Designed miniproteins, single chains, continued (3). Designs and how they scored, part 67

Each design is a single chain, and the fold is of that chain. pLDDT is the mean over its residues in the fold that is shown.

## One batch from the design tools (miniprotein)

Design m10312
Fold by ESMFold2-Fast:
Structure m10312 (fold): chain A 70 residues (1-70)
Amino acid sequence: MKSPEEILEEWRAEVAKASPEIQARLDEAIDELKALLADKEFSSTQEGAQRITALWVEIIGLVEEARLEL
């Protein structure tokens, strides 16, 4: 299985061909997810885990939206 970092980098490359609006939204969501993953104390809490899950769902949705434009 690829690391989360590798998956996020691949998705950024894929979405780079989509509209600038989707690119900006994806970059913002990925940056927030990376910050949360770096905060091990917060990410180990139930609240942190739920926020991380919500961001993954948002990122996946943005990638799928970008694929419809490509």
Scores: mean pLDDT 78

Design m10313
Fold by ESMFold2-Fast:
Structure m10313 (fold): chain A 65 residues (1-65)
Amino acid sequence: GELEFVERVIAHAERLAAAGRLEEARALLTGAKQFLERKIAEGDLSFTPLLERVEALLAEIDARL
């Protein structure tokens, strides 16, 4: 489902960041953030914990760029 898809995207971005591929990781997480923000705006608050996780990871990656 959509939740499992987002979790896979986050896991892939974490692996890219661990490999030093920060710009690619940032791009994937930015896409995930946009998707999650849309879902929450449409009323699906169950995506809120994933958005918080994506925002934390983006902040960590942006600090390293």
Scores: mean pLDDT 86

Design m10314
Fold by ESMFold2-Fast:
Structure m10314 (fold): chain A 87 residues (1-87)
Amino acid sequence: ALEEAERRLEREAEEIARRTGGDEEALLEFLREKRRELEREGVARELRFGLEAALRAEEIRRTSDSDEAAREKLAAAHAELEAERAA
């Protein structure tokens, strides 16, 4: 299931962030590189949407001034991706 794949990618990315000593730039670059890699390999549309959701969530988390602002932006980004996925 897509949701299961998304959660696995998020956990993997968090583990990488911990191993790099909290280098959030390395985590963000990892997610971008992973998306490029999956696109190159012709991976299914659903998996690419899951990875894009994880990347947007990480960017919002890094750039948000507060947890409340991050939650609002995450909800909006999730709604955007669901609309794009449904199209």
Scores: mean pLDDT 69

Design m10315
Fold by ESMFold2-Fast:
Structure m10315 (fold): chain A 75 residues (1-75)
Amino acid sequence: SGNEIGLEEAKRVVEAARKAGLEEMTSASAAGAGTVAGSPRGAAVLSDAIRHEGKESLSLEEALEAAERLLKQGL
């Protein structure tokens, strides 16, 4: 499936996290925000990106940038 779709879904999850008052995202909080956003794909992409960076948490902006990098590396 398309990297563009994965990035749009990740953006929806980040927006849900921001509206919930989160400033940082962990792999676990990405799953929760994905449930609220209705995007299991977005949650999975963000969760995998955070794990790949080797950090416990990333800022919402860093999490989205990491997701974009991960999707580009899959090519």
Scores: mean pLDDT 79

Design m10316
Fold by ESMFold2-Fast:
Structure m10316 (fold): chain A 80 residues (1-80)
Amino acid sequence: SGDEAARKAAEAARAGDLEALREAMEQIVKAGSVSPEAARELGRAAAEASPEARRVVGQGMEQLDRASRDAFLAGAIEAL
Protein backbone atom coordinates (compact mmCIF):
# COMPACT_ATOMS: atom_id res chain seq x y z
CA SER A 1 0.00 0.00 0.00
CA GLY A 2 1.00 3.64 -0.34
CA ASP A 3 1.05 4.03 3.44
CA GLU A 4 3.47 1.10 3.88
CA ALA A 5 5.72 2.60 1.20
CA ALA A 6 5.51 6.04 2.89
CA ARG A 7 6.60 4.50 6.23
CA LYS A 8 9.58 2.85 4.49
CA ALA A 9 10.40 6.13 2.72
CA ALA A 10 10.38 8.06 6.04
CA GLU A 11 12.70 5.44 7.61
CA ALA A 12 15.04 5.51 4.59
CA ALA A 13 15.12 9.34 4.54
CA ARG A 14 16.04 9.49 8.24
CA ALA A 15 18.73 6.80 7.73
CA GLY A 16 20.19 8.57 4.66
CA ASP A 17 19.61 5.43 2.56
CA LEU A 18 19.01 7.01 -0.85
CA GLU A 19 18.63 3.66 -2.67
CA ALA A 20 15.90 2.44 -0.29
CA LEU A 21 14.30 5.92 -0.42
CA ARG A 22 14.09 5.92 -4.24
CA GLU A 23 12.57 2.41 -4.22
CA ALA A 24 9.98 3.40 -1.58
CA MET A 25 9.07 6.63 -3.44
CA GLU A 26 8.52 4.64 -6.66
CA GLN A 27 6.03 2.45 -4.73
CA ILE A 28 4.22 5.54 -3.35
CA VAL A 29 3.91 6.98 -6.89
CA LYS A 30 2.49 3.64 -8.14
CA ALA A 31 -0.11 3.76 -5.35
CA GLY A 32 -1.04 7.34 -6.37
CA SER A 33 -2.02 8.46 -2.86
CA VAL A 34 -1.19 8.05 0.83
CA SER A 35 -3.24 8.70 3.97
CA PRO A 36 -2.90 12.18 5.54
CA GLU A 37 -1.20 10.59 8.59
CA ALA A 38 1.44 8.81 6.47
CA ALA A 39 2.01 11.92 4.31
CA ARG A 40 2.50 14.14 7.41
CA GLU A 41 5.03 11.68 8.87
CA LEU A 42 6.93 11.58 5.56
CA GLY A 43 6.92 15.42 5.55
CA ARG A 44 8.45 15.52 9.05
CA ALA A 45 11.12 13.00 8.02
CA ALA A 46 11.93 14.93 4.81
CA ALA A 47 12.33 18.25 6.70
CA GLU A 48 15.10 16.68 8.85
CA ALA A 49 16.71 14.72 5.99
CA SER A 50 19.73 15.56 3.82
CA PRO A 51 19.23 17.90 0.82
CA GLU A 52 19.60 14.88 -1.51
CA ALA A 53 16.89 12.91 0.34
CA ARG A 54 14.58 15.96 0.39
CA ARG A 55 14.88 16.28 -3.42
CA VAL A 56 14.00 12.59 -3.93
CA VAL A 57 10.94 12.84 -1.65
CA GLY A 58 9.80 16.14 -3.19
CA GLN A 59 9.96 14.81 -6.75
CA GLY A 60 7.84 11.78 -5.81
CA MET A 61 5.27 13.81 -3.86
CA GLU A 62 4.70 16.15 -6.85
CA GLN A 63 3.13 13.15 -8.65
CA LEU A 64 0.50 12.48 -5.95
CA ASP A 65 -3.00 13.89 -5.32
CA ARG A 66 -3.46 17.31 -3.69
CA ALA A 67 -4.58 15.89 -0.33
CA SER A 68 -1.35 13.82 -0.03
CA ARG A 69 0.77 16.85 -1.03
CA ASP A 70 -1.01 19.20 1.43
CA ALA A 71 -0.58 16.73 4.33
CA PHE A 72 3.10 16.22 3.42
CA LEU A 73 3.70 20.00 3.46
CA ALA A 74 1.92 20.33 6.84
CA GLY A 75 4.21 17.65 8.32
CA ALA A 76 7.34 19.34 6.93
CA ILE A 77 6.28 22.74 8.37
CA GLU A 78 5.58 21.14 11.80
CA ALA A 79 9.17 19.76 11.86
CA LEU A 80 10.75 23.18 11.15
Scores: mean pLDDT 85

Design m10317
Fold by ESMFold2-Fast:
Structure m10317 (fold): chain A 91 residues (1-91)
Amino acid sequence: DKLFELYRKMIEKLRELGMREEVVKVLEEALEVAEKKDEEKFDEISEKLKEVHKKMSEEEKKKLKEAAIETVLEDPETKEEAEKLLEEEKK
């Protein structure tokens, strides 16, 4: 449940960062498939996610990372772990 909530917040952050709507839509579809436990669509969406990720520019990959980090830092339950991970990357 909490993981799906964080994923939704990350998608909202990606839109704010100017991620392409095509990428955002695939991520939203993936979330819906996961939440509904739609096993028949899981393989289709998994392949779409892989294709989208492979076609992403380095800038888009940075936006994805930034959105994920910002989402976990803004959530009280994940903030401490996120701060610890960021400290490791500063080394």
Scores: mean pLDDT 74

Design m10318
Fold by ESMFold2-Fast:
Structure m10318 (fold): chain A 97 residues (1-97)
Amino acid sequence: MPIISEEAAKAGSEAGLAMVRGASKEGAAKAAGAGIGAIGAAAAGSLAGAKGDEEGARAAAEAALRHGEAGAEAAEGEGAERALEAGRRAAEAALAA
């Protein structure tokens, strides 16, 4: 059973939801794209770690952080801070594999 994949998927899903919740009405599509990207990055990192691909896991973590930044650009104030934190948590999940 892919326990690592389940935890990465959960962290990515929580990140995506946080980004969408923080988005302005005009930024909602951009925030949704960033959230999906963060989910994908967390999953990719988990998979890379499971294969012993430390470079792939690191690249996925960096991608998760960039998606957090994109989500923050689609949001303002507390929503932007929440998106950045969500990206960091997705990056931690990618590296934890």
Scores: mean pLDDT 68

Design m10319
Fold by ESMFold2-Fast:
Structure m10319 (fold): chain A 96 residues (1-96)
Amino acid sequence: MEIDKKKAAERLYEFLSSDPRIPESLLELIKKAAEAIAKMENLSIAHFGLQRLASPGGVSLEELEELLKLAAEGTDEAFKKLNARGLEFWTQKGEE
């Protein structure tokens, strides 16, 4: 399945911004993270990692904020750290 980078980033923003538990202070950070992800060469794992980490029972808001800050930075190193945490969590609960 081929994932459109821009659409994946838009879906991340829509997913996180539609969660009523996300405070307004995180909405700007989510937008910046989505914009940074849209410019990334290999964004699919970063997008799915962030989306999974933002799931209702998956991760604390403090952890989500740190991951969003890393994504908003838009560096390969930052996304490597983000993907490591996101993929580990996703792999344990991954869909068939």
Scores: mean pLDDT 60

Design m10320
Fold by ESMFold2-Fast:
Structure m10320 (fold): chain A 94 residues (1-94)
Amino acid sequence: VLSEEDLRAINEALATMMLTVSLSPEERAKPEVQDLLKRVGEGDKEAWEKLKELVRKATTRRIQEDGLTEEQIRNLPALSPKAEQELIDLLRSS
């Protein structure tokens, strides 16, 4: 499904970073979360929507706790412009 190595790395890094920052190691290790990450990598649209919801909630918590801003998101390494914009849109929808 994903043809670009960069897209795979970005999707995994984005999801892992957001969940790791906002969730405990045990919460992140839950089968539900791990399954969603795997399914997103396989091109599952439903899993992507669920992952976006988790990222939205986790990012909202991080903003409230750590003060993560849109500017900081734009400066994150390993994010493509598309991934940055998607994350910013999720923040604005929160």
Scores: mean pLDDT 61

Design m10321
Fold by ESMFold2-Fast:
Structure m10321 (fold): chain A 100 residues (1-100)
Amino acid sequence: EIPEFVPGMSEREFMLLGLLSFKRKIEEAKTAEELKKVLDNLIDFLSWVAENSPDPAVAAAAREAAARLREIQKKYADDPEKAKEEALKLIDELIAQLEA
C-alpha cells in the first residue's frame, strides 16, 4: 500500500513512512502467500519512489532497494522465513541510511 503524500512532506519523510508501514506488514505476514504479496507491493512502492522522487539520493536508494528485494525473492523462493528476515534487514538498513 502506497502511503498518502501530504503537501509539505519531504521526499525522505514520504519514503520513511512507506518503509515503516511495509516493515509492520512484513512482520505481520504469517504465510508465504501473504509475504509475497507484501514484498511485491513494497517493490512497487520503491519503484514508484525511484521514478517520481526529485531527490537523486532518495531515487537511487529506492531503485537499489527494489533490485535487492527482487534478488531476495529469487534466492529465497523456497524459504519464506529467510526471505522475511532478509527483507526486514534491508528495510532497517534503508531507514538508517535515510536518517543519516
Scores: mean pLDDT 80

Design m10322
Fold by ESMFold2-Fast:
Structure m10322 (fold): chain A 68 residues (1-68)
Amino acid sequence: MDAAEQEEKRRRLATALGELLELMEVEGASEEELEAKARELEANFDALPLASDEEVAAVRARLRQLQA
């Protein structure tokens, strides 16, 4: 697999997850709203901005905290 392509996909995924986590944590979204946003982000995945290394790390930290 192309390592650069995998890194790009990971950064776009981090952006999508970051938006979902922020909606969940900050906006107090319902489960229905989260699912609607997830579908929107999936449909526009290729248009999502690339997350920085710091943003990727922050998203992973928030995921761990929510799973705890």
Scores: mean pLDDT 74

Design m10323
Fold by ESMFold2-Fast:
Structure m10323 (fold): chain A 72 residues (1-72)
Amino acid sequence: MEKIKEIAKENAVTAVRGALAGSDLAFTGALAEQSLETMGVSKEEARQIGDEIADPATRAEGAERALRLVEE
């Protein structure tokens, strides 16, 4: 179980880095949402952050929120 959460944290960081580097925002947002849910973040909060990452206007804020949750 611990290994799954560790992989989920790595996937969340990869999704955020991908979004910031110009990868497909819908894909990186969805990957971040699923990774955060696997880490134990609520479905509602994970979805909000995923939606923020998928939107160019809120991408930086969503990325910051996702990284903060990975560090906690």
Scores: mean pLDDT 80

Design m10324
Fold by ESMFold2-Fast:
Structure m10324 (fold): chain A 70 residues (1-70)
Amino acid sequence: GEELAKKGRELLLRSQTGGEASRGVDLLLKAAKLGNIEAAIKAAEEAIKESTNGIGRAYAKFTLEQLKSL
């Protein structure tokens, strides 16, 4: 669970394409569905704060909204 959140965060931070960012989103949503919703939310918030590019930040914001709606 926490390992999935960590990997999702790293993919979002390093993403330069929508495909890479989407994989990060999927891992965070999967972590939440496995009961690690707090870890997934924290990972998404950290990705928003630490993202240096628009793609990673936009997908991280989208993911956070999805996680809060679960």
Scores: mean pLDDT 79

Design m10325
Fold by ESMFold2-Fast:
Structure m10325 (fold): chain A 66 residues (1-66)
Amino acid sequence: KEEVLRLLRELIAATEDEEERLALQYYLDYHISGSSLEELARVHGISVATVRRRVRRGEELLREAL
């Protein structure tokens, strides 16, 4: 968990694309910080479907970087 968190934060800092950086941040918030999809949707004022899509994209980006 701690090693993944460190790598994820480094990847977020190194990512130049705003949408990809957001996807990685949503992945962090959901999988590492333990926020629910519904909570993230409420906090950001977007649909649960959009949150789920961003979390999934963040997961893909993390796998590609490993």
Scores: mean pLDDT 80

Design m10326
Fold by ESMFold2-Fast:
Structure m10326 (fold): chain A 135 residues (1-135)
Amino acid sequence: IGEEYEKVLDEIQRLFLKAYRAVLAGDFDKLLETIKELFDFVINNPYLTGLHIAFALDGVLLIIAEAVKRDPSIRPKILELIKEQVKKFTPLQKRILLAHVDRLIELAKTLPDPEQAKLYRDIAEEVRKIIEEEL
């Protein structure tokens, strides 16, 4: 469990860094590709725990908020991608995601940047709606 847990965490962190670098470079095609890679990694990983899911969702929402802050026109493209990826999850996985998104919406109030906190919350609420519609 310990070794597998660390490997899963390392891969999620690697994908976050790849996505964040894409945002900084204005490479939104690479950002969308990396978000797809992260969702595919999560859905196919047998060692994934609820903590990994929570960590992955929080990181994705933070990266998306930063991307939308830099280019608001990317928002519909990211949401369409999330909708496509969420369809791949089982009903049980979707319910687990929904519970974590609900918790993260509340925790968004603790973010130090008010503008990023608002974008994070707005995106999380849209993601929540996508998950509910695909249940």
Scores: mean pLDDT 81

Design m10327
Fold by ESMFold2-Fast:
Structure m10327 (fold): chain A 71 residues (1-71)
Amino acid sequence: SEKEILAALLKKELIEAGLSEEEAERLVRQAVEKSKDVEEFRKIASEIGKIAKESETPEEALRKIEEYLRE
């Protein structure tokens, strides 16, 4: 499905940003669970990707993404 493809791409992006595979998998799963449809997932995934790219360290990215998903 489109959502599965987008989830796989987000996981890859988080791993490339320096997160562990386990951390990336957990965050992607939370994003999937938080989204009701593909369009909402795309918006959430876009914001997560932006946070990862704008963060100075993988540790900062992880903290900020977890905070974003908690809301």
Scores: mean pLDDT 86

Design m10328
Fold by ESMFold2-Fast:
Structure m10328 (fold): chain A 93 residues (1-93)
Amino acid sequence: GGDRLAEQAIRLAEEAIRLAREALEIVKRGGDPEKAKKLILEAEIQLGLAGIYIGVAKLVGGRQELIDRARELMREAERLIKEAKELLKKRYG
């Protein structure tokens, strides 16, 4: 039970990283700001879901190594989302 929830949190956090990186690259290249905003929002939704899954995984005895991996990926996603948002604000107001 808990391991599957932690593994799902890992997948959600990896998807959030992918979306946030795509958004950041769009902003860096001077691409479509609306596409970047949509990707940032989608990344934030995936990150929020990862947080829910990791919370439940802790309650039902998911392995600490999987929980720690999900947290590491979630921190990376949060960092990239923040960077993309800050760059978007600086370039497009």
Scores: mean pLDDT 91

Design m10329
Fold by ESMFold2-Fast:
Structure m10329 (fold): chain A 94 residues (1-94)
Amino acid sequence: EELTRRAARKYGLTDEEIEAMSPEELYRKLIEASQATLDRINAEVAELAKEDLKNPEVQQRLFDLGVQAVQAAVDLVTARNELKRIEEERKKLE
């Protein structure tokens, strides 16, 4: 729920628009956004790994990217689990 709202706000949607949209559509958008974020982080980590790893600035950037990767991974897993739950509930109600 909160992750869906955060993803929708990143796309410029209001809370009213979120309520008008299918939860499945919003979770699919979150899955895509989280995966794209992880792909960008992996690419930046690969470039930073070519730098001097003893440099504190390089270490700080790697740490910051690591935190962002964990957050994006949690968002991705949560969105996938919520989408699956909604799909299973809809099958049961049909």
Scores: mean pLDDT 76

Design m10330
Fold by ESMFold2-Fast:
Formats: sequence, C-alpha cells, structure tokens
Structure m10330 (fold): chain A 72 residues (1-72)
Amino acid sequence: MVDELSPEELAALIEKRVEGLVEKLSSEVSREEALKKVIKLLEEDAKLAEKLGLKDVAAAAEAAKKKLEEEL
C-alpha cells in the first residue's frame, strides 16, 4: 500500500477517482449534473481536509474541482 504520497501523486489519485465517479454518475444522470455533483463533493472534501489540517489533500481537491469547472 502507498502510505506516503507526494502532493503530485495525491493529486493524480484524486483525479483518477474523480474521473471514475463522473463516469459512473453519467450513466444515471447527465454529464453536466454528474460534474456539478462531483464538484460539490470536492468542495466539501476540501473544506473537511482544511479543517483537519490536511493541506495537501485540500489543495489536490481544489485542483481537481477547478479542472471539472472548466468542463462546464
């Protein structure tokens, strides 16, 4: 298991998970609605990570959110 991740590796893993979630949700709702739902989840995750002092996780979630917002 990968116990210690660089900020770049963590961002890449978050991007892969986000892509999978968008793909899965797009099978049930429109792609635009899927993107909006994932963006909202990333906002909540970023706030939670910041509250917990996980700055690298918060930054990675914000970066992933920005990429999805550019698709809208």
Scores: mean pLDDT 74

Design m10331
Fold by ESMFold2-Fast:
Structure m10331 (fold): chain A 117 residues (1-117)
Amino acid sequence: MTLSGTATVGDVTVTVTASGIGEGVLRVGVSGMLDAKNQSAGGAVFALTEDGVHGSGVSAKENGSGTGEAAGTRVTLSLSGPLTEKDAGGAFGALLDVESGKARASLTSSLGESGSG
């Protein structure tokens, strides 16, 4: 099973994908920030299971991807587009609900522009 959410603001796109969903995983979430100065994004990953919450981290460079793992679930963050000072301090998030098979992502710029998908 693979769940994916994508959000775009201007030229910046964040995609969060959960693949190889771990046994007993109910939901996977990601929350993080854009860093235009370092042309990167980084965030916390959490997997909710029947036994509790398991945490990890994930980061990606501009036009790259990075992976984190929580409770046997592989989470990939992909970051696309030119990061500018307008994106500095922008926030991203994703929620991937295994029970419903639904995923959503969000992205907000430091100027209050937002996208979701």
Scores: mean pLDDT 78

Design m10332
Fold by ESMFold2-Fast:
Structure m10332 (fold): chain A 96 residues (1-96)
Amino acid sequence: MDEVLEEIRRLIEENPEELVKEAKKALEEKVGLKVDVPLEKVVEAALEMLELASEGKTAEEIWEELKPKYGEKLLLLAEGVIALAGQKIEKKREEE
């Protein structure tokens, strides 16, 4: 498996509340989009996106598959969570 995708998944599982809170704040500040969705559903969507990515699916294919299940706003937030987790891992890899 891709080690980076596994580290992202682990970080989301260990710190779901913090990552979702940071992602919500980033979306509100950057695009003015207030998203009122359950934390558990955001985590579920993020983990499903990572699973599909590990299977070799493109971002477009993942969105097409999950959009009917979760909706566009929740998927944007889930992508934000994954992006933040990935940034934290990349920063840690550059230093050690």
Scores: mean pLDDT 78

Design m10333
Fold by ESMFold2-Fast:
Structure m10333 (fold): chain A 100 residues (1-100)
Amino acid sequence: MPSVFEQASALLRKLAEALLNKASPAEIQAIADELLAVAGQLSQEERDTIALALAFLLQELASQLSPAQKAIVIELMRALAGRVSPRVAALLEDLVARLE
C-alpha cells in the first residue's frame, strides 16, 4: 500500500496531467481538494517537498493556464502556504503574486 507521501506525489502528477490536458475546473478542484486533505497527514518536511514541487510545476505551466485554472491553483498554493515552513510559504506567496 502506498505511503501518504507517495499518495501526495501521485496526486501532484495527476494535477499536472489535468492542467496540461485542459481538464475542467471541477476536475482540477477535486484533485486540489484531495491533495490538501493528504497534505494534512504529511510531516512538515514532506509538505515542504510537495509544495516546492507544486511551485516548480506551476512556474512551468503558468502561461498555459486558463483564468479558472489559475484561480484554483492560486487557492491551493495559499492553503498550502499556511501548512509549510516560513521559507517555503514565502516562495508560494511570491509565486501567487506573479500569477495574479
Scores: mean pLDDT 83

Design m10334
Fold by ESMFold2-Fast:
Structure m10334 (fold): chain A 87 residues (1-87)
Amino acid sequence: AEELYEKGLEAYKKGDYESAVKYFEKAYELSSGRRRIEILAELAAAYLKLGKVAKAVGYALLAIGEALDLGDDEGLEYVLKKLKEAE
């Protein structure tokens, strides 16, 4: 799970957003809690970089919802930061 997330981050850093999405989608299936929120935020950012605005919004809303359900202020800050950084 963590290895897939790390591979996704590495692909994202290289500008390989298609590979980043694939790694993050697999990591999402295996994740829960704070990590799941982070992965959903990364998926939103990666889809935004790919110009897939509807998918990006969908994952962003899901990430925000998960953070709110958990009362996770740090997770919510991560989501907002990641969306801001993705243009």
Scores: mean pLDDT 83

Design m10335
Fold by ESMFold2-Fast:
Structure m10335 (fold): chain A 112 residues (1-112)
Amino acid sequence: SYAYTAYLVVGPHLHQAIKNAKKAVEYAKNGDFDKAVEYAKLSAEHAQRAADIAKRLKEWGAPKEALDTIKELFENAVKLLEKYRDEMKDYPEVVKYIEEAIKALQEAIDAL
């Protein structure tokens, strides 16, 4: 099904975006700020890749059902990333990259 194809293509990068944001939070709380920033950057990179793939699928004529599935996945990811951003309010460099991840996914939601 097209919905499963959409999940298979964007899902891995979306999962890595969330996983790396969570690791950034864990490292920051443990005082390892260099690792926290590193994982926040990886989160932003994976979010951007998921966003770019989603936009490409739309350009290539993916059906509305597949695009609606991607939107829902991205909306759920944004809510979780916003929670991690709020936990990191005292760590501006970590917040910056989590915000870049959120922005990439939001721009993709708006474009789909």
Scores: mean pLDDT 88

Design m10336
Fold by ESMFold2-Fast:
Structure m10336 (fold): chain A 106 residues (1-106)
Amino acid sequence: SGYLLKEESKDQELADKINKLLSEAQELIDKAKELKSKGTREDLEQAIRLAEEALRLLDEVKDLIEEALEKGLLSQVAADILLRAVKSLTKQAQRIIKESQEQLEK
């Protein structure tokens, strides 16, 4: 499941890595949202850490998508969909960090 590259490509590992990192970033964001909803200092600090980790993974995913597109391993349509997902998750992670920091200052 996910975006498929050409089956016999030596660069198929690139598609697998993109899908794995996107899944990991989504899981980190979902966990950060859960922790943020609990509102304790420890939970808010952990939510920030997980959201920051998600941002690092999403930055790597963006670079890998651009590399896969340049190598012709992804169609432009597939790359656009993946980059839209990265942008959405990045905004969610940034919002978690900002709102959690604001709650910690109360």
Scores: mean pLDDT 83

Design m10337
Fold by ESMFold2-Fast:
Structure m10337 (fold): chain A 96 residues (1-96)
Amino acid sequence: GAGLAEIERIIRLLEEAARRLRELVRRGDKRAEDLLFEVEVAIGLARIVRAVHKLTKEEDPALVARLRRRAAEIGRRLETLGLTDLGRELRALAAA
């Protein structure tokens, strides 16, 4: 299962994705605007997953599975926007 370290890596990659997408949004990319919203929602979910793990010393398997599905989808969409390395790394962590 995803340990705390994997959840923290997912958060860092999503935060990097949000930074890169904000640059594209500023340049007028509407696809990036839609994806940025999904990334911000996923960051919120990942922070909840991390908080639960830190407080309980356990993972919520349903929340972790939901986070992984969202991360995999975000990774695929990042690749279509040319953020290929970020998208691939996020998908690899989501599949672990």
Scores: mean pLDDT 85

Design m10338
Fold by ESMFold2-Fast:
Structure m10338 (fold): chain A 74 residues (1-74)
Amino acid sequence: MKVKLHVDPSHKHSREEWLELMEIVVRYLALHADLSEEEMEAVIDTLIAQLESLGVEVSEEEREAIRAAAEEAR
């Protein structure tokens, strides 16, 4: 199946936009997906790795904030 999504060809979104989107996704998963803490950590680590592969730098404090947002959403 061919799906065409229009993505910015430069892939240059602001770092803050990517981090905000990540927090929203992680909070949504924590509220609705009933994942274990270990499964949630694996998802967060995977998503952060994808952001880093796109050149988005994620600090240790920002990683902890994303994990805390997931935990608080439960």
Scores: mean pLDDT 70

Design m10339
Fold by ESMFold2-Fast:
Structure m10339 (fold): chain A 112 residues (1-112)
Amino acid sequence: MVLEKLDEEIQKAIENGDIERAKVLQLLKTIVEAARNPTKENVKKGIQAIIKLAEILNLSYEEIRELLDKFAEEYGLPEDVRKRINELVDLAEKIMKAKSREEYEKILEEFL
């Protein structure tokens, strides 16, 4: 249900020419998919989506947590999915503070 609602809203944004809204909604969908099906590949995509979302909206990671919590509440996401989203935000913040690819890979391995 949540992903179907997001797909509908993405299509509406594209049809209205609101490219920035479409990008934000696509990133939110990727984050939800990573939280619901946390394969190594999906987790990597979810982390990158959170980083891009913070960059596009010019928000701190604390503000991103607040945004994602409100989104999760509005769309009725289960508590386990919300917890996983918060874990992905924590990883995104740690990765952005990483100074090397080796440190990045270590952070991912410790999470997975």
Scores: mean pLDDT 79

Design m10340
Fold by ESMFold2-Fast:
Structure m10340 (fold): chain A 100 residues (1-100)
Amino acid sequence: SLVEEIENLLKEFKERVEKGELTVDQAYELFKKIVELAYKAAKTPEDRKKIQELYEKGLELLDKMREAQSAGDEEAFRKAANELIEVMEELLKLVKEIQS
């Protein structure tokens, strides 16, 4: 199911954050896959608009992660990564609501 696929990708993201192994490129790839799965679940223009708003928020957080990485600021990187997890959890919740 789309829900199960998103849950597995989110679990991988969380595990990489916990281990300190997450790169910006990996964060982007995992986030992009979750967004693509959310769009596959979308049924209405309103669903697509909500996904787009979360996608844009996630891109801003990925930019913060890139800036933190360039500055060697591990605390700022981890903070932005955790906020991106919250965005991905909101996408998962939205997909569950669309499929119920």
Scores: mean pLDDT 90

Design m10341
Fold by ESMFold2-Fast:
Structure m10341 (fold): chain A 88 residues (1-88)
Amino acid sequence: MKIIYPESVTEEEVKERMKEAALYLAQKYGLSEEDIERILKLIDENPANAAVALLALRKGRMDIVKKILENPNLSEEELQKLVEEIRK
């Protein structure tokens, strides 16, 4: 599912869409309850990190999902490098 961020979208709407995507992808890839809870928490605390984790999950890159969940305070530069890796 593609998440689009129009100019007028609120932060709460963005987080709600991320949670929808997280639940869909968790069902698709058989994520554990613990991993689902970690992703949902990340959406509330660090939505940028959560967006990259969801992108990785859409691509089946569980290694990158795990890296983000283990390191929830990744910088924007580190997140950009992970996005590039996911796109390969």
Scores: mean pLDDT 76

Design m10342
Fold by ESMFold2-Fast:
Structure m10342 (fold): chain A 80 residues (1-80)
Amino acid sequence: GEKLAKEAKEAAEEAKEAAKEYKELAADPSADPTRVAAAALRAIGSGVQALLLKEKAEKEGDEEAIKYAEEGIEAGGVKE
């Protein structure tokens, strides 16, 4: 439903932002390694949240929510 699609979209946006922050910090040779690690964990966590939302969306047959959840999983880099 609408609520699940919204949650999946928000999770995808969060995962994309977290992944972008991680990539920027990882590319910066002056960045604190602790900040790089924290950003990596945030990106992974957001991707895992999107994976859980995808499983729920698949059970409910919500194709829009599945689409957004897959975007979040891809951004978070948690695909097997």
Scores: mean pLDDT 78

Design m10343
Fold by ESMFold2-Fast:
Structure m10343 (fold): chain A 97 residues (1-97)
Amino acid sequence: MTPAQRAAAAGLTPEEVAQLAVDLSGPGVKRLAIILAKEGWSQEEIDRAVRTAARALSEGLPEEAQRLVYEGLKQAADEGIRLVKEGKADEFLKELA
């Protein structure tokens, strides 16, 4: 049973499933983006990793819901990259410890 099929059985809309995926995975994606950016990964390389993760998380959802997952995770990753550029990444990582 796919995560999308389980969510539908619970009465969730595709949009609610997409938002839940973003809410649960966003902090992890932001942390990963910080680590990868500090290791010298380009924004384009990080965007490709985010696209792969979003595809896996949104498998079986309609195209619009898949797009919502990708955009939400991309925003989280872009925030992480910005924190590295601003020298604030270590403060964010301390708050998670």
Scores: mean pLDDT 79

